# Ledger of designs, part 34: designed miniproteins, single chains, continued (2)

Each design is a single chain, and the fold is of that chain. pLDDT is the mean over its residues in the fold that is shown.

## One batch from the design tools (miniprotein)

Design m5155
Fold by ESMFold2-Fast:
Structure m5155 (fold): chain A 69 residues (1-69)
Amino acid sequence: MSDEEIIKKAEQIKNGALELANMFSSSPEAKRQILDEAIAELEKLLKQAKSEETKKFIEELMRELREAK
């Protein structure tokens, strides 16, 4: 997978998780599970990323998801 594909996939994971978590905001357990799942998927992409810029970008997205918990 190219770094461009990794970036696009990471953005989709982050945006999808935040939208879904917002829909389940009345259920703290469901929201946490959604955000934890997204963070785990981003960690997998981080291991596949080759450039430091791409790795830093994924780490920033993971931070945003952790703050949303």
Scores: mean pLDDT 82

Design m5156
Fold by ESMFold2-Fast:
Structure m5156 (fold): chain A 108 residues (1-108)
Amino acid sequence: MTRRTFKISPEAAAKMPDSLTMELSYLVDGRAEPLAVVTLTVDRAKSTLTVEITSAVSRHGLEVVRLEETADGVVHMEVVDPVSGNSFEFTLDTKTAELTLTRAGPLG
């Protein structure tokens, strides 16, 4: 399982639960197809976010290649599946704890 730790704003850290696990799915013909399991861990004292992402299907670790926080407490994440070569982009709104898949497809 691949894990990355990033510094976030103290305001963002205060709005998130200490730990949050979310399953991400694609909608294909109205069916939710499992994509990834995302675990977020917040250290409020350090204002850090630890992201762990695994494939929902094969449970291998996905590599977090980019994580950026916007001024509005929205975190943009890019992850790569080293087995398939696919890349996925997610947006996390720390105010609502809403995670959205914004892009998926092969690298290049």
Scores: mean pLDDT 69

Design m5157
Fold by ESMFold2-Fast:
Formats: sequence, structure tokens, C-alpha cells
Structure m5157 (fold): chain A 74 residues (1-74)
Amino acid sequence: SRMSPEEHAELLLKVAETTLELAKKGELPVSQAMAQLDSIERELERLAPELPEELRRRVFERIKQIKAELQALA
């Protein structure tokens, strides 16, 4: 079955959270984590028109916070 846009956005957010945790533990280089977050953000931007406003706002706010935390680690 095809994943819904909402399910896809939640999965991308989960991947972003896992990427941050791996970078914090030193298991993933910060440069690679940042590149992965940029890729995730581009995929989320493609999904954005199909997302409910509340979910879109929550997901993009959290991605922004994760990117800021990764920048602080660099």
C-alpha cells in the first residue's frame, strides 16, 4: 500500500530524530548528519502542500530545532 503524506512526514521526522541522536553519540559525523537533514528537509518541502497545517507546522519546527542542535555540535 502507498504510504500517506502524513505517514511519510512522520517517518521522515523519526529518521531526523535518529540522525540527531547518532550524531550526539559520535556514531555519525556531524557533516553527514547535516547532509541527511538537508535531504529530509527537501523531501518534507515536497510533501508540505499535502500535509494538514498542524502537522506541517509541528514537523518543520522540529526539523529547524534538530538542524540548530547539529550546528551547535559542529
Scores: mean pLDDT 87

Design m5158
Fold by ESMFold2-Fast:
Structure m5158 (fold): chain A 97 residues (1-97)
Amino acid sequence: DLMQEMLKKLEERIKNLDEKLAEEGFRLIERALKNGSEQELLNIPKELALNAMAKEIKEVMEKYGLSVGEAVKYLLENEKDPVRLLAVRLGLSEILS
């Protein structure tokens, strides 16, 4: 089941979250958005995007008592911050690759 494999990969990323890599990921996404630069977004190192995504998922899981899958759905449907939403989208793209 591709869904179960994806959820397992997300759980491992959350378990091994690097807060410093997450902060750097958010910084680079914010800069790329302010500059309107698709090239800067595409050049963000995968590990930074994955850690930024993992931090957002973990925070929503802890705040609302959600599973990993429920937290991902919540973020995609309810996140209004463009930096946080892009972190989740970019990280999920890497998980699905």
Scores: mean pLDDT 87

Design m5159
Fold by ESMFold2-Fast:
Structure m5159 (fold): chain A 72 residues (1-72)
Amino acid sequence: SEEEKLERYTEIALDESLPPEVRAQAAADLYNLAVDSPSKEIAERAEKALREAVQKWGKDFLPLLTKAVHDR
């Protein structure tokens, strides 16, 4: 389900033990849920999770996220 995807992508995007590129890919998946999900609740939760990931990882995360979004 989209809720299970949201939870999984959120866990991966915030996981300190994973490579930055893997976290960025999960954040790109959160971005896609935020813009494409037919559920407003899922979209809003995905946007919040994406914002948390950007806040946690900082400025160097944004270029990786941008590449991951474009590579989809």
Scores: mean pLDDT 82

Design m5160
Fold by ESMFold2-Fast:
Structure m5160 (fold): chain A 100 residues (1-100)
Amino acid sequence: SMEEDAERELDELVAFIREGLEKAKKNNVPDDEILESVVEAVEAHFERLKKRYTPEQVKRFYERLKARLAEVFDSLGVPDELRERLLAKIDEIAEKILKE
């Protein structure tokens, strides 16, 4: 089903972000570069979803992504300041994509 395909794509995005964060931590990548990479990945994902799904479905996928990313940030020990900045940027992307 389309929802099963979207859940699989969400799983892949979450795994990609988790792996990227683990590598960034190991290599002491600056917070701004981490923000840029995560924002780019999330924005690209939602631009693809917007073409295939209704705004209501995209909003549900966004809410699930945000919840799963919060769990990833907690499990990897992402500092609160970086976590807040990441979640704020993800909210900004969602507002832009869900606007009309």
Scores: mean pLDDT 81

Design m5161
Fold by ESMFold2-Fast:
Order: sequence, then C-alpha cells, then structure tokens
Structure m5161 (fold): chain A 86 residues (1-86)
Amino acid sequence: DVERRVEELARQIADAARAGDHERVRALAREMLDLLEEAGLSREEAIEKALERVSRELNKLVAAGEMSVDQRVEALGVVRDALEEH
C-alpha cells in the first residue's frame, strides 16, 4: 500500500530531522519522491504531496514539544531542496 509506505517514510523523515541527521532526511525524501512518481503522480504532484506529508509529521513533533519551530523550518528546507534536486 503506497499510502501506508508514504506515511511511514514521512514519520522516518521527521524522526531523522529531530535527530539532526540531514543526510538521512535527504535520502528518505528522495525515496518518497520515487515511490510517489512510481505510483503515477507527476513530479510536481509528488513534491507537493511529499512536503504535505512531512510537514504534518513535523507539526506533530512541534505540538508535542519534541522539535522547535526553527528546527521544523530547517527540516522542511532540507526536504524541499532534496526533492527539487532529485
């Protein structure tokens, strides 16, 4: 199930971002993009969906006090750059 795998990847990206592991964030973001494109989304649709799903998981960490707002902004920047460069 692509949807379940996307949610799992988004959670793993959020966990890696909380840990400051930007290399892992980039690798997982590219994996998510490939998965969404293989599922039939255009590159633009896949990027938007990936950012939406990762943003949701990062917002949960901020709400739980496990990540700062600044860390969230930085993490989303790393994800966006990885997706746009892939």
Scores: mean pLDDT 88

Design m5162
Fold by ESMFold2-Fast:
Structure m5162 (fold): chain A 79 residues (1-79)
Amino acid sequence: AAPLSDAEVESLLFLGRAVRDALTDPADQAVVDAALAALRENPRNAEAIRHAKEGVSAYLAGDRAAAVRHFAAARDAAL
């Protein structure tokens, strides 16, 4: 798959911040914050990008628990 453009990475980070701000549990917010920090550190990590995109999609589908699990996977992919 083609790597994301800088604009697509910025859009993903913007949507990830929106997910983070909509969460009420500080532990869940910390998971998303860690995933977004990892994406900023390495915006070419295709695995972290894929998991973060799945996290945003899960949140938009109304599954907050799945969203947090996907962002945790994005965080872990960057270790």
Scores: mean pLDDT 83

Design m5163
Fold by ESMFold2-Fast:
Structure m5163 (fold): chain A 104 residues (1-104)
Amino acid sequence: MEEFRKLLEEFIDTLNELYKKAQELSERVKKLVDQVAFQLLMALHYLDLDPEKAVEWLEVAIRTLEELLKESGRLDPEFAELAQKALDLMNKILELVKKRVEER
């Protein structure tokens, strides 16, 4: 519980930093950051209602973050580092959610 909350808070902080920097890069990068935010909200919505659906949305968010990292790596190295941090945090969140689903 507490580890999940800390990872989620750190992810949201990282996503907010990505959102600020995306404004100056490209419309495509900005749209990818917006998509990750939406996908996270959907995962959180389903976390207690349908945990398997929450896992699916987190996996979609990971794919979107991989796309963001691929796009941003050519534009801004600092943005790419933040995108990598977000990807690493999202993978940790996914593993904790999967463990919770298996324990039910």
Scores: mean pLDDT 83

Design m5164
Fold by ESMFold2-Fast:
Structure m5164 (fold): chain A 79 residues (1-79)
Amino acid sequence: MLSNEEISRLIGMALRVIGLMIDVELGVISVEEALKELEEIKEELEELLKKHPDDEFIKKVLEMVEKAIEELKEKLKKL
């Protein structure tokens, strides 16, 4: 089971993903900068999932990050 610290980090990562997508939509940050941060979050989540392979919350946040990366990569191709 996840520690309280790991749960807090997961919630923080999920909120950061939401914030990054909003910031891109509003033109506050570049697509490239958002992609860099999302890829860093993905790496952290993949490491956490290796420790807790059956945790559904980690899987959901990872799916959210992967979807965000896919969406931004599509936007980048149009730039």
Scores: mean pLDDT 83

Design m5165
Fold by ESMFold2-Fast:
Formats: structure tokens, C-alpha cells, sequence
Structure m5165 (fold): chain A 110 residues (1-110)
């Protein structure tokens, strides 16, 4: 379980970095697909499909020109809800949110 949370944190951090660096939607999609391949090593096929649904929504917001802060909030909240629906313990979900929020604060200062 902890390995799954760490993998989701790394995916979220990588996507946040790309979003705040102002990459194109095509580049963001490439980063998302690379992240999903890494998740296949630790998550079940069904869980990977659920994460893909979250990333599809994030990519749609990015393509529509939504602000970086809105895209970041959607990514974090949708992954939190996914972990809650999959029965991840509250302590691990809180650890995920805290790690993602700390990284978000660092990116916002640049």
C-alpha cells in the first residue's frame, strides 16, 4: 500500500512540475502516459484505469486553458477521492496530500 501511495505522489509531483513550467498539452499527455507505465508496476489494471480517468480530466482542463492552480487542485482532489474510493487508509491519503501540497508550494515560489 505505501509503495502505491509513493508512486501516486511521484506522478502528481511530475505533473505539477510540468503544469507550472507551462508545457504544452501534448507534452503533458506524454508525461502522463510515462507516469501511467510506472504505475502499472505497482497498481492493478483496474486502479491504473481509474488514474487514467483522472489524468484525462486534467488534460482536458489544460487543453481548455484553465489556470495552473485550477488544474493542480483538480489533480490533487481527484487523486484523493480515487484513493478514498479504493479504501486507502486516511493516514496514507493525508501523507499523499501533504507531500503534494509541499511540492505545490515550492513550485508556486518559482
Amino acid sequence: MEERVEALVELAKRLLEAIFNGVSTDELRKIAEEGLKELEKVLSPGEVKMVRTVLDRVLALHEAGAPAEEIARTLASDLWLLMQRLGYPEELRRRFLEAVYEHYKELKKK
Scores: mean pLDDT 86

Design m5166
Fold by ESMFold2-Fast:
Structure m5166 (fold): chain A 85 residues (1-85)
Amino acid sequence: KREERLKEIAERGDFDAAVELLAEETGNPLLPAEFLYVYDGKPVEAIKLARKILGLPEVEITSPQDLLDEIERIAKALEEKRKKK
């Protein structure tokens, strides 16, 4: 159901709308990175971009465990940034 809605938005090329909708519905800022993983097959690129935007150092992801750990770090950084607003 949610994946179908996001697919429709992705077909329009409206990535920003997909990211915002997903974050609002689920309350999970990790989902943009997860969707880049699933739809574009670019998990490392997605993590690198998110970390760069948040001002975190670039990392090399060599395993699924590394990927999950970095996604959690990104979520924590996003929450901290939002709460301090």
Scores: mean pLDDT 56

Design m5167
Fold by ESMFold2-Fast:
Structure m5167 (fold): chain A 57 residues (1-57)
Amino acid sequence: YKPEKIEPGSTESLLKMLRDGLKNNEKLAAEHAKKVLDQQSEEGAAVAKGFIKKVEE
């Protein structure tokens, strides 16, 4: 595996990836997002985590 950094300004890309991933592979997408986003800026991580919750509703 090779961890790639996600730009904090790429919110749309993060949201799309999380949404599509949650629809097809919920657990895998959530785990992967948490791992990469925990290493990103606090803003990017917070946005992605919030979206995961909203999408799961």
Scores: mean pLDDT 58

Design m5168
Fold by ESMFold2-Fast:
Order: structure tokens, then sequence, then C-alpha cells
Structure m5168 (fold): chain A 64 residues (1-64)
């Protein structure tokens, strides 16, 4: 299975919503997504998506 990974650093004061938005933007940067799920925790966010070719994308956002 092909998997693409990305990590994005956000400011130390970023909210969970801002981290989720950053993770989603990073996932979308790989191409058109057939599916996307985004979750935020107190210390970060993760976006998991599928590209139209079946490639899995995992994008993470965390505070610097």
Amino acid sequence: MRTLEAEVLVPPDASPEEMAAAAEAAARSFGPLAALSVAATPDGAVAVGLLEDGTLVVARARRA
C-alpha cells in the first residue's frame, strides 16, 4: 500500500481548530481526495485521506 506522510508545525498558541485546518490543508496539498477525516487532540491534529488512486495520506499538525 502506498502511503504519503506530512508534518506541519503551527505556532505554540495554535488552537485545536487551527491545527485541524493545517493538517487538512497539508493532506489536500497531495491532490484530489476521494475521502478525508480530520481529528484534533490537545497536542495535535491528524488528517487521514485517500487520493483517487488509492494512495493513503496521513498529515499531522503539531505546535512548535
Scores: mean pLDDT 82

Design m5169
Fold by ESMFold2-Fast:
Structure m5169 (fold): chain A 55 residues (1-55)
Amino acid sequence: MTPAEIAALADGLAASLLAEGILSEEQAQALRDELLSKARTLGDVLKLAAPYVLK
């Protein structure tokens, strides 16, 4: 995936989880930062996001 695609997924996922009340603002920002720094594939996005959703 391109950096732009990762950024779009990070923004969309963090915003959606915040809007649904699954994450706090701080958790949503942490997820976004983690995805932007470490994700390179869709698989990375899912693996990095899982601990935030599947508590």
Scores: mean pLDDT 79

Design m5170
Fold by ESMFold2-Fast:
Structure m5170 (fold): chain A 84 residues (1-84)
Amino acid sequence: AAQIFIEGVELIQEGLKNKDPALVKKGLELSLEATQQGYLAGIVLFAQLPEKIREAFKDDPEADELVELARRYAGQALEIAAKQ
């Protein structure tokens, strides 16, 4: 869980730095997988990511999809936490 989360965060940071939406998406998927395995730090990450994605990819059509995905994953992470 922790290792998958670290890999996810690294992919998100690389994608944001290089303006690569595909890397951000892969990082979001790994971070959600880690959250599903009980690594709840993903809740805080997902809450912050929509704004950071919007800032990094402003006026990019793929930014809307990534923001929606991050918001959806934030909701799923909260549901996971509520079950514990």
Scores: mean pLDDT 74

Design m5171
Fold by ESMFold2-Fast:
Structure m5171 (fold): chain A 66 residues (1-66)
Amino acid sequence: SQKQQQLALLDRLRELAETMRPQDPELSERILGLVEEAERHLDDPEEMQKLLNEALDLLHEGVLRL
């Protein structure tokens, strides 16, 4: 289901943010903040997806700067 996919993405984004913290603590904290906000919107799939997409965009932007 979409919700199961969103929850899996939340867990993955948290794991990636924590893993990247030593290289980019600022980016890590921003991604974790979006993940935490998305967790507050578990009953709003549209808002949750928006926040997850923002986290993915930040992660993609950070990788492209390397």
Scores: mean pLDDT 82

Design m5172
Fold by ESMFold2-Fast:
Structure m5172 (fold): chain A 81 residues (1-81)
Amino acid sequence: SMSLERARELLLRAASLIPDPAARERAVQAAEKAVEAARKGDMEAAYTHLKELAHLVLEHAPADRRAEAIALLTEASRLLN
């Protein structure tokens, strides 16, 4: 669906704020797993992967990008519901 594609775009944008390559790759994987779980209707798995992504982004994103990261994660979460 268009909502799932938009959610994927927003989650990948949030992951891109992580400067550490290893943490960024983990965040990208979490984003892809969250979208795939939501596509299959497995909302428990989708939220588990979203929580992992949010943790990685909030831990590793620069402080001056934190508000942007929260906005991206919040909008993506809304679109996955």
Scores: mean pLDDT 88

Design m5173
Fold by ESMFold2-Fast:
Structure m5173 (fold): chain A 88 residues (1-88)
Amino acid sequence: MTLVIAFSAKDKFLVAFAKYLEEKGLAKVEEIDGKLLIVEGEDTVELRSLAEYLVNSMLAEKLKIGDTTLILDVKLTEEEREIALKRA
């Protein structure tokens, strides 16, 4: 099962954690216009922990699209949400 996490690149702790996951080969990380960060990978403990943190902290919503679980930061613009939905 694939996890796609889209959130604001302004949170430096989340950006650092995403880069750590990329360095370990656990996720692919894409930064768009310095505002949107997209983290994509398989359902690992690390990615699931990030997703659960964002949802439980009321910072993101969870959507299921086929075999993909999409985690969307609640502060994303409609344009940024559309970009994330195309990755699912």
Scores: mean pLDDT 79

Design m5174
Fold by ESMFold2-Fast:
Structure m5174 (fold): chain A 96 residues (1-96)
Amino acid sequence: VSLEEMRKALEEMIEVLREARAASTDPEVRAFLDRLIEKLREIKENEKDVKRMLLNAEALLTLLAAYAVTTGDPALRAAVDRMQEILDEMVKKYEA
């Protein structure tokens, strides 16, 4: 996996979270998603190491998954599934 490919994957994850935010009317859910979007942007802008980018993105997915279970929000569940798919593809490319 190249740094450019990882940055594209992070942008895809940011878009997934923006879609979930648009689908949610709960201000607490929107605030949580805004925080995750900010953290993904920080990873994209400040990290140079693909492994560290993957680990940090996996940590954010874990937080999103826990919050999705807690809230029962279907938009958050859909976002978890989409982010997991993107990360699984990046992990496979990194481990190849």
Scores: mean pLDDT 87

Design m5175
Fold by ESMFold2-Fast:
Structure m5175 (fold): chain A 94 residues (1-94)
Amino acid sequence: SAMDALEAAASELLTLAGIALAEIEEHSSDQEFIDRLRELLARLREAYAARDFEGLLATGEEIVAEIERLSEREPQWRPTAETLRARLAALRAL
């Protein structure tokens, strides 16, 4: 169903965002950026749990934008930013 597809896509975005945060935490010394990303991921999880898909899309956009800005300074994060952007676009198209 359309709802099952939306939930599956949202769950995948959540999983990928969590993996991205864990990798950034392991490789980055930017504690303020890490703390901001943790807060955004917590908000993304809350939106998912509440089935607030508009809030999930808005928070997902903020996470992707933050990682895209990181990738402009640190090119190693460009594939991560591109993957998350593509997944968010796919979710938005549902």
Scores: mean pLDDT 87

Design m5176
Fold by ESMFold2-Fast:
Structure m5176 (fold): chain A 60 residues (1-60)
Amino acid sequence: MIEREVETEDHKGVLKADLTSYEASVEAKGKGAEHEEDLKLLAKGEAKRLMEELREQAAA
C-alpha cells in the first residue's frame, strides 16, 4: 500500500493505494463544508494517476 497527503489551498486529505488489488481509496477532509467535494475529486484523480503509474512500473 502507498499512502500520502493530498492538499489544496484550504483542505487536506489522505490518499491510499493498494497495488495488490489495483484499488485506490481516498480519505478527504475539509476545514469547511465548502469545497470538500472538490478535494475528494482532486484526490480521486491523484489516486487514479498513482495506480496507473504503479501498474506501469509493475508491468514494464
Scores: mean pLDDT 57

Design m5177
Fold by ESMFold2-Fast:
Structure m5177 (fold): chain A 87 residues (1-87)
Amino acid sequence: DEFLKALEAMVKSVKEVGEKEGPKAGRNKLYELQLELADKFGKDALTAMSNMLVVFEQKWAELEKSGKYDEKERFFLALEAGVKAGL
């Protein structure tokens, strides 16, 4: 599946940016590539990407409220939850 391969490549790129440039850069990269992926693969991809983003933001907010995790930890945990929801 070309879409799943592109999604995997997107997640890898977002993780690399988040590790090297920080959580804010990683989050910006997620939004950038998510729009690119939705544009390339159409409505079904747009729905999957929208669901992923909603879950990412919900998990980020949940982890922020917990006070237990730093920004990098929150970013990677939120990304993991979002990817799971997008599948």
Scores: mean pLDDT 82

Design m5178
Fold by ESMFold2-Fast:
Structure m5178 (fold): chain A 120 residues (1-120)
Amino acid sequence: SMLDELKKEIEKLFEEILKNIDNILKVVENLTNAFNLLEEMIENAKSAEEAVEAIEYFDKLFKELLSKIKDKEVKKKIVEFAIKFYEALIERLKEKNADPEVIEKVEEIKKELEKLLEEL
């Protein structure tokens, strides 16, 4: 399925981030591409439930990525980037009158990342 292929692409992008963790430009490029694929998964979802599942899957992979990053400053920058991306995504979802459940799930994950950032 298209969603299964997008999931595999996101996994590969996160693996590339880990391999190139000392290269900030490659990290930012791969993060941007991964978040763009998340937005495509949400837009291609057939239901609000499927969109929420896509968001939860991305969050799971992102948390696994963060757990493997040893450099605290790199981890902090990645989390800060993710928060900004989710802020922009929430605005776009609201403009498109997306399902409230989808918007609430993205807002929940953003709040969790903001709490994590305070602990870093």
Scores: mean pLDDT 85

Design m5179
Fold by ESMFold2-Fast:
Structure m5179 (fold): chain A 76 residues (1-76)
Amino acid sequence: MGEAELTMEVLLTRIRAENAKSVEEIERIEEETKARIREIARELNVPEEVLREALEAVREIAEEAKRRLEEERKRR
């Protein structure tokens, strides 16, 4: 089921984003993951709502990771 594949991509993105060392790396992970999710959704005819939820989850993960790095940068 396409929903399960999208869920796995989101989980892998969380791991990658948590280990990212720069905002630029996080943004690259977000863009690459969103592109992959869109491709999977197209191939497996995933409902638009499920695709939207997966893309939103990736965005939230990226924003949280960026916030973490921004707080670390504020120490300088």
Scores: mean pLDDT 80

Design m5180
Fold by ESMFold2-Fast:
Structure m5180 (fold): chain A 79 residues (1-79)
Amino acid sequence: FGLPEELIKEAEEIAKKISASEETLYAALERMSKLPNPTLEDVKPTLLEESIREGVELLRAAVLGEPATYVERRRAAVA
């Protein structure tokens, strides 16, 4: 990711608190690595945004009658 270790550790801690998937955590870290000067204050909002985005995608898939295996879908998107 190229991020400072402190930012990665903070993101991991917040991800555990909000029960975010590893894929959501990796998406947040990737977004932060593209920011010009990422700070600790950027970690929480970025991770929350990715977590909300995943939740919305899962709800839409369920409503549209598509298979809703959370881990399978996220792993397919990352791999």
Scores: mean pLDDT 71

Design m5181
Fold by ESMFold2-Fast:
Structure m5181 (fold): chain A 80 residues (1-80)
Amino acid sequence: MSKEEILERIDKIIEELRELGKTASPEQQAVIDRLIKELEELKKKLAEETDPRQGAIILTVAGILYAGALFEIDVLEKKE
């Protein structure tokens, strides 16, 4: 997987999160905003990275953050 492919995947995740944010509760919106900020930071870090192995690790971390945020959003919804 190339650096450019990883950047494209992160951009798609950010787009999906922005779409979800339009219908989210204020609590869910806070989680979404935090995740977008974390993904933007990872994207910046990836832009400075020259090792494709590190790029794959960054994508894995982005996936874990996304999954964790979705779980947190689900927990917030189920608490009420």
Scores: mean pLDDT 72

Design m5182
Fold by ESMFold2-Fast:
Structure m5182 (fold): chain A 77 residues (1-77)
Amino acid sequence: DVEADFERRRAELEKAIATGSPYQQRMAEIYLKIVEEARRMRKEGASEKEQEERLKPLEEELEEVRKEILEVYGPPE
């Protein structure tokens, strides 16, 4: 059941936002936005191009958070 999978993932992400570290909270917030956007696109029957265009800003936000972590902790040796 796809709807049950979306609800379960949403609940897991909301828990991570409430109980996680600052990094886990920030990542979980962006993943929650991605999950909700994917759910909307599925409901609307969006094309692959529309999906890429709508997810691009969220993917860019994820990449910026990853860069911040890399700057704080450095690359693994």
Scores: mean pLDDT 75

Design m5183
Fold by ESMFold2-Fast:
Formats: C-alpha cells, structure tokens, sequence
Structure m5183 (fold): chain A 119 residues (1-119)
C-alpha cells in the first residue's frame, strides 16, 4: 500500500501535468488545478477537465490537498508550480522553461516532490 505522502505526491504530479498541458493550449492564461482527495483518479479527472476546458478546476474528497498552477507566456515560456499538503506537511515544487521542454520541467517537479516526500 502507498503512504499518504506517496498518494499526495502522485496526485500533485497528475494535477501539475494537467495544469501545464491546459496552459499549453491556452497561452497567456494561468490554469489552476486544486484537488482535496486521497484518490489519484480524482486528480486525473481534474487534470482532464482543465485540459478540455482551459479553466480552473477544484475537486474535494478525502484528507489530502493538492494545488497546481501553470502559465504559458507570449514568449513560449511555461511556469509550473505544485503543492501537496498531507497531515500538516507541505511539499512544494516549481520549475520554468521553454514549453518545448515541458517533459524536462515536469521531471524536475516530480523529482523535487519525491525528494521532499522521502525526507
């Protein structure tokens, strides 16, 4: 079974990916994804809605809180921020760069969140 921190980490990465892809489709707009859930499936649903609509998404179920936001500027730079809170502990990651390097940006987000979860 996964720890609460592992579940929050997974949800945060999913939410951040959704916000980033939604921002890629909606340049100049900050897209926010907020999920309060112990179910990574709800984070995936929130990500899908953000990508489909380009609008902010908030879902609430269970004890975990996940927030992600992303903005793509007019120069093709994307900024991604993710935050997960579980049992009073907060994990945070942010990364920015060229939108063409989104996979590298998301790898940095996932690595930093995983590093904090393991500490």
Amino acid sequence: SFSPEDLALGAAVIAASGAAYAAMKNPGKTVEVRVESDDPGLAADAARRAIETGENVELKSGPYRVEAKATLDENGNIKVEARATVDGRTLTASAEGKAENLDEIMDKIAEELRRQAAA
Scores: mean pLDDT 79

Design m5184
Fold by ESMFold2-Fast:
Structure m5184 (fold): chain A 79 residues (1-79)
Amino acid sequence: MKESVEKAAKAVYEGGKLGKTIDEARENAGKLVQELADKGEITAEGARIAASGFNLGGGDAKTPVEAGKKGAEYAIKLA
């Protein structure tokens, strides 16, 4: 579980870098996490924890990169 969440958290962070807005960062993070799940590189539970981490940790962020970073950090705390 922890390793799966760490991989998903990295995808959340990378998704943040691809967005120009926080909403785009969230969408790109979700797509990258889903791609990892579809390839069997993370568990469905790890993907769910990463999504929850982005929503809970990224909410107060002012930039897409900060949203991805805080989301990733919070996902790791939930694991």
Scores: mean pLDDT 75

Design m5185
Fold by ESMFold2-Fast:
Structure m5185 (fold): chain A 55 residues (1-55)
Amino acid sequence: MEEEERLAAKRDEVKELLKKQGFSDKTADLMAEITPENRDLLLKIVPELKEILES
């Protein structure tokens, strides 16, 4: 699928991982709105997201 659709489909998994890393529910929800432009920045902050975003 397109990159945008792929990233959107991963939102729930990303949100759960961010909550596990200690982010608040609201912060995790905002950070889980991953776009191709902010993907690299998020991977620098939470490198564990790579497994989810690359699948």
Scores: mean pLDDT 73

Design m5186
Fold by ESMFold2-Fast:
Structure m5186 (fold): chain A 66 residues (1-66)
Amino acid sequence: MLKPEDAEVLRKEIEKLGYKSIDEVLALSDEEFRAFLKKLGITFDDDPVYEEFRLLYIRKLLEQAK
């Protein structure tokens, strides 16, 4: 579970990219969410099989930050 301070930092990054809330980001399609992560500087240098699990894992962390 994310600490409150980490959740605040995440919210600031989301606002910086033009999103209004974590809910808006979580409502994105997998393709749009991948584009969002790329804007954050998160590159998928992992194996393609692991990339799908990383997307699900990061979505789960965002849900916990709400």
Scores: mean pLDDT 68

Design m5187
Fold by ESMFold2-Fast:
Structure m5187 (fold): chain A 64 residues (1-64)
Amino acid sequence: MDAEGAAKAAEEAARRMREALRAGDSEATHQYGVEAGRATRAAIESGDEEAARRAIEASLSAGG
């Protein structure tokens, strides 16, 4: 996964996690949380500081 793809994946997973939390779906919340974490790690490992920052911010805000 490229840096931009990883950041976008983290943002999308965080959005879906928030939707699952709102719906009370614990299983989906867990699944999207794992996905957001993996995407965030990929963004960090890419060495692209901006992509890593975006992914980290998305993961931290996932519970809104």
Scores: mean pLDDT 79

Design m5188
Fold by ESMFold2-Fast:
Structure m5188 (fold): chain A 57 residues (1-57)
Amino acid sequence: MTRERRERLSRLLAEHRDSPLSQQQIGERLGISPSTVSRLRRAIGRDPAPYLSLHRP
């Protein structure tokens, strides 16, 4: 999985925090499988910098 896709997914998740998209919806929007979305989310979890910009209260 490319860094570009991971970063775009991370920003997409952060932007839709208040109305979170399912893995299937994200996969369809990015043209990837839900399992690939799951892997990208785990990669983001290993480096949570994009999530930290939103702060978890």
Scores: mean pLDDT 62

Design m5189
Fold by ESMFold2-Fast:
Structure m5189 (fold): chain A 92 residues (1-92)
Amino acid sequence: SELRERLLEAVERLIELVLRNEDVLAEYAEREHGVAPEEARRLLREHLEGLRRKVEELAATMSDEEIEELTEKVEETLRETERVLEELRREL
């Protein structure tokens, strides 16, 4: 359905945004939490691994209303992540 496609597109955009900015996130993790950059990148990739598949499997059993609510949350998370990344780039 179009609702499921929109959800999966939003999830893919979020994954791509995080991966494109993994260097900024790794530098921030080292600066604020003392996590080695290579370890931070590994944890990010492991966390994102399977996320799209898990959402796709969940969406197959969800109602249209639940899909719309999840899509809105993912789109909100995407906007917030873009804002945080822009702020981090200014501080680094």
Scores: mean pLDDT 82

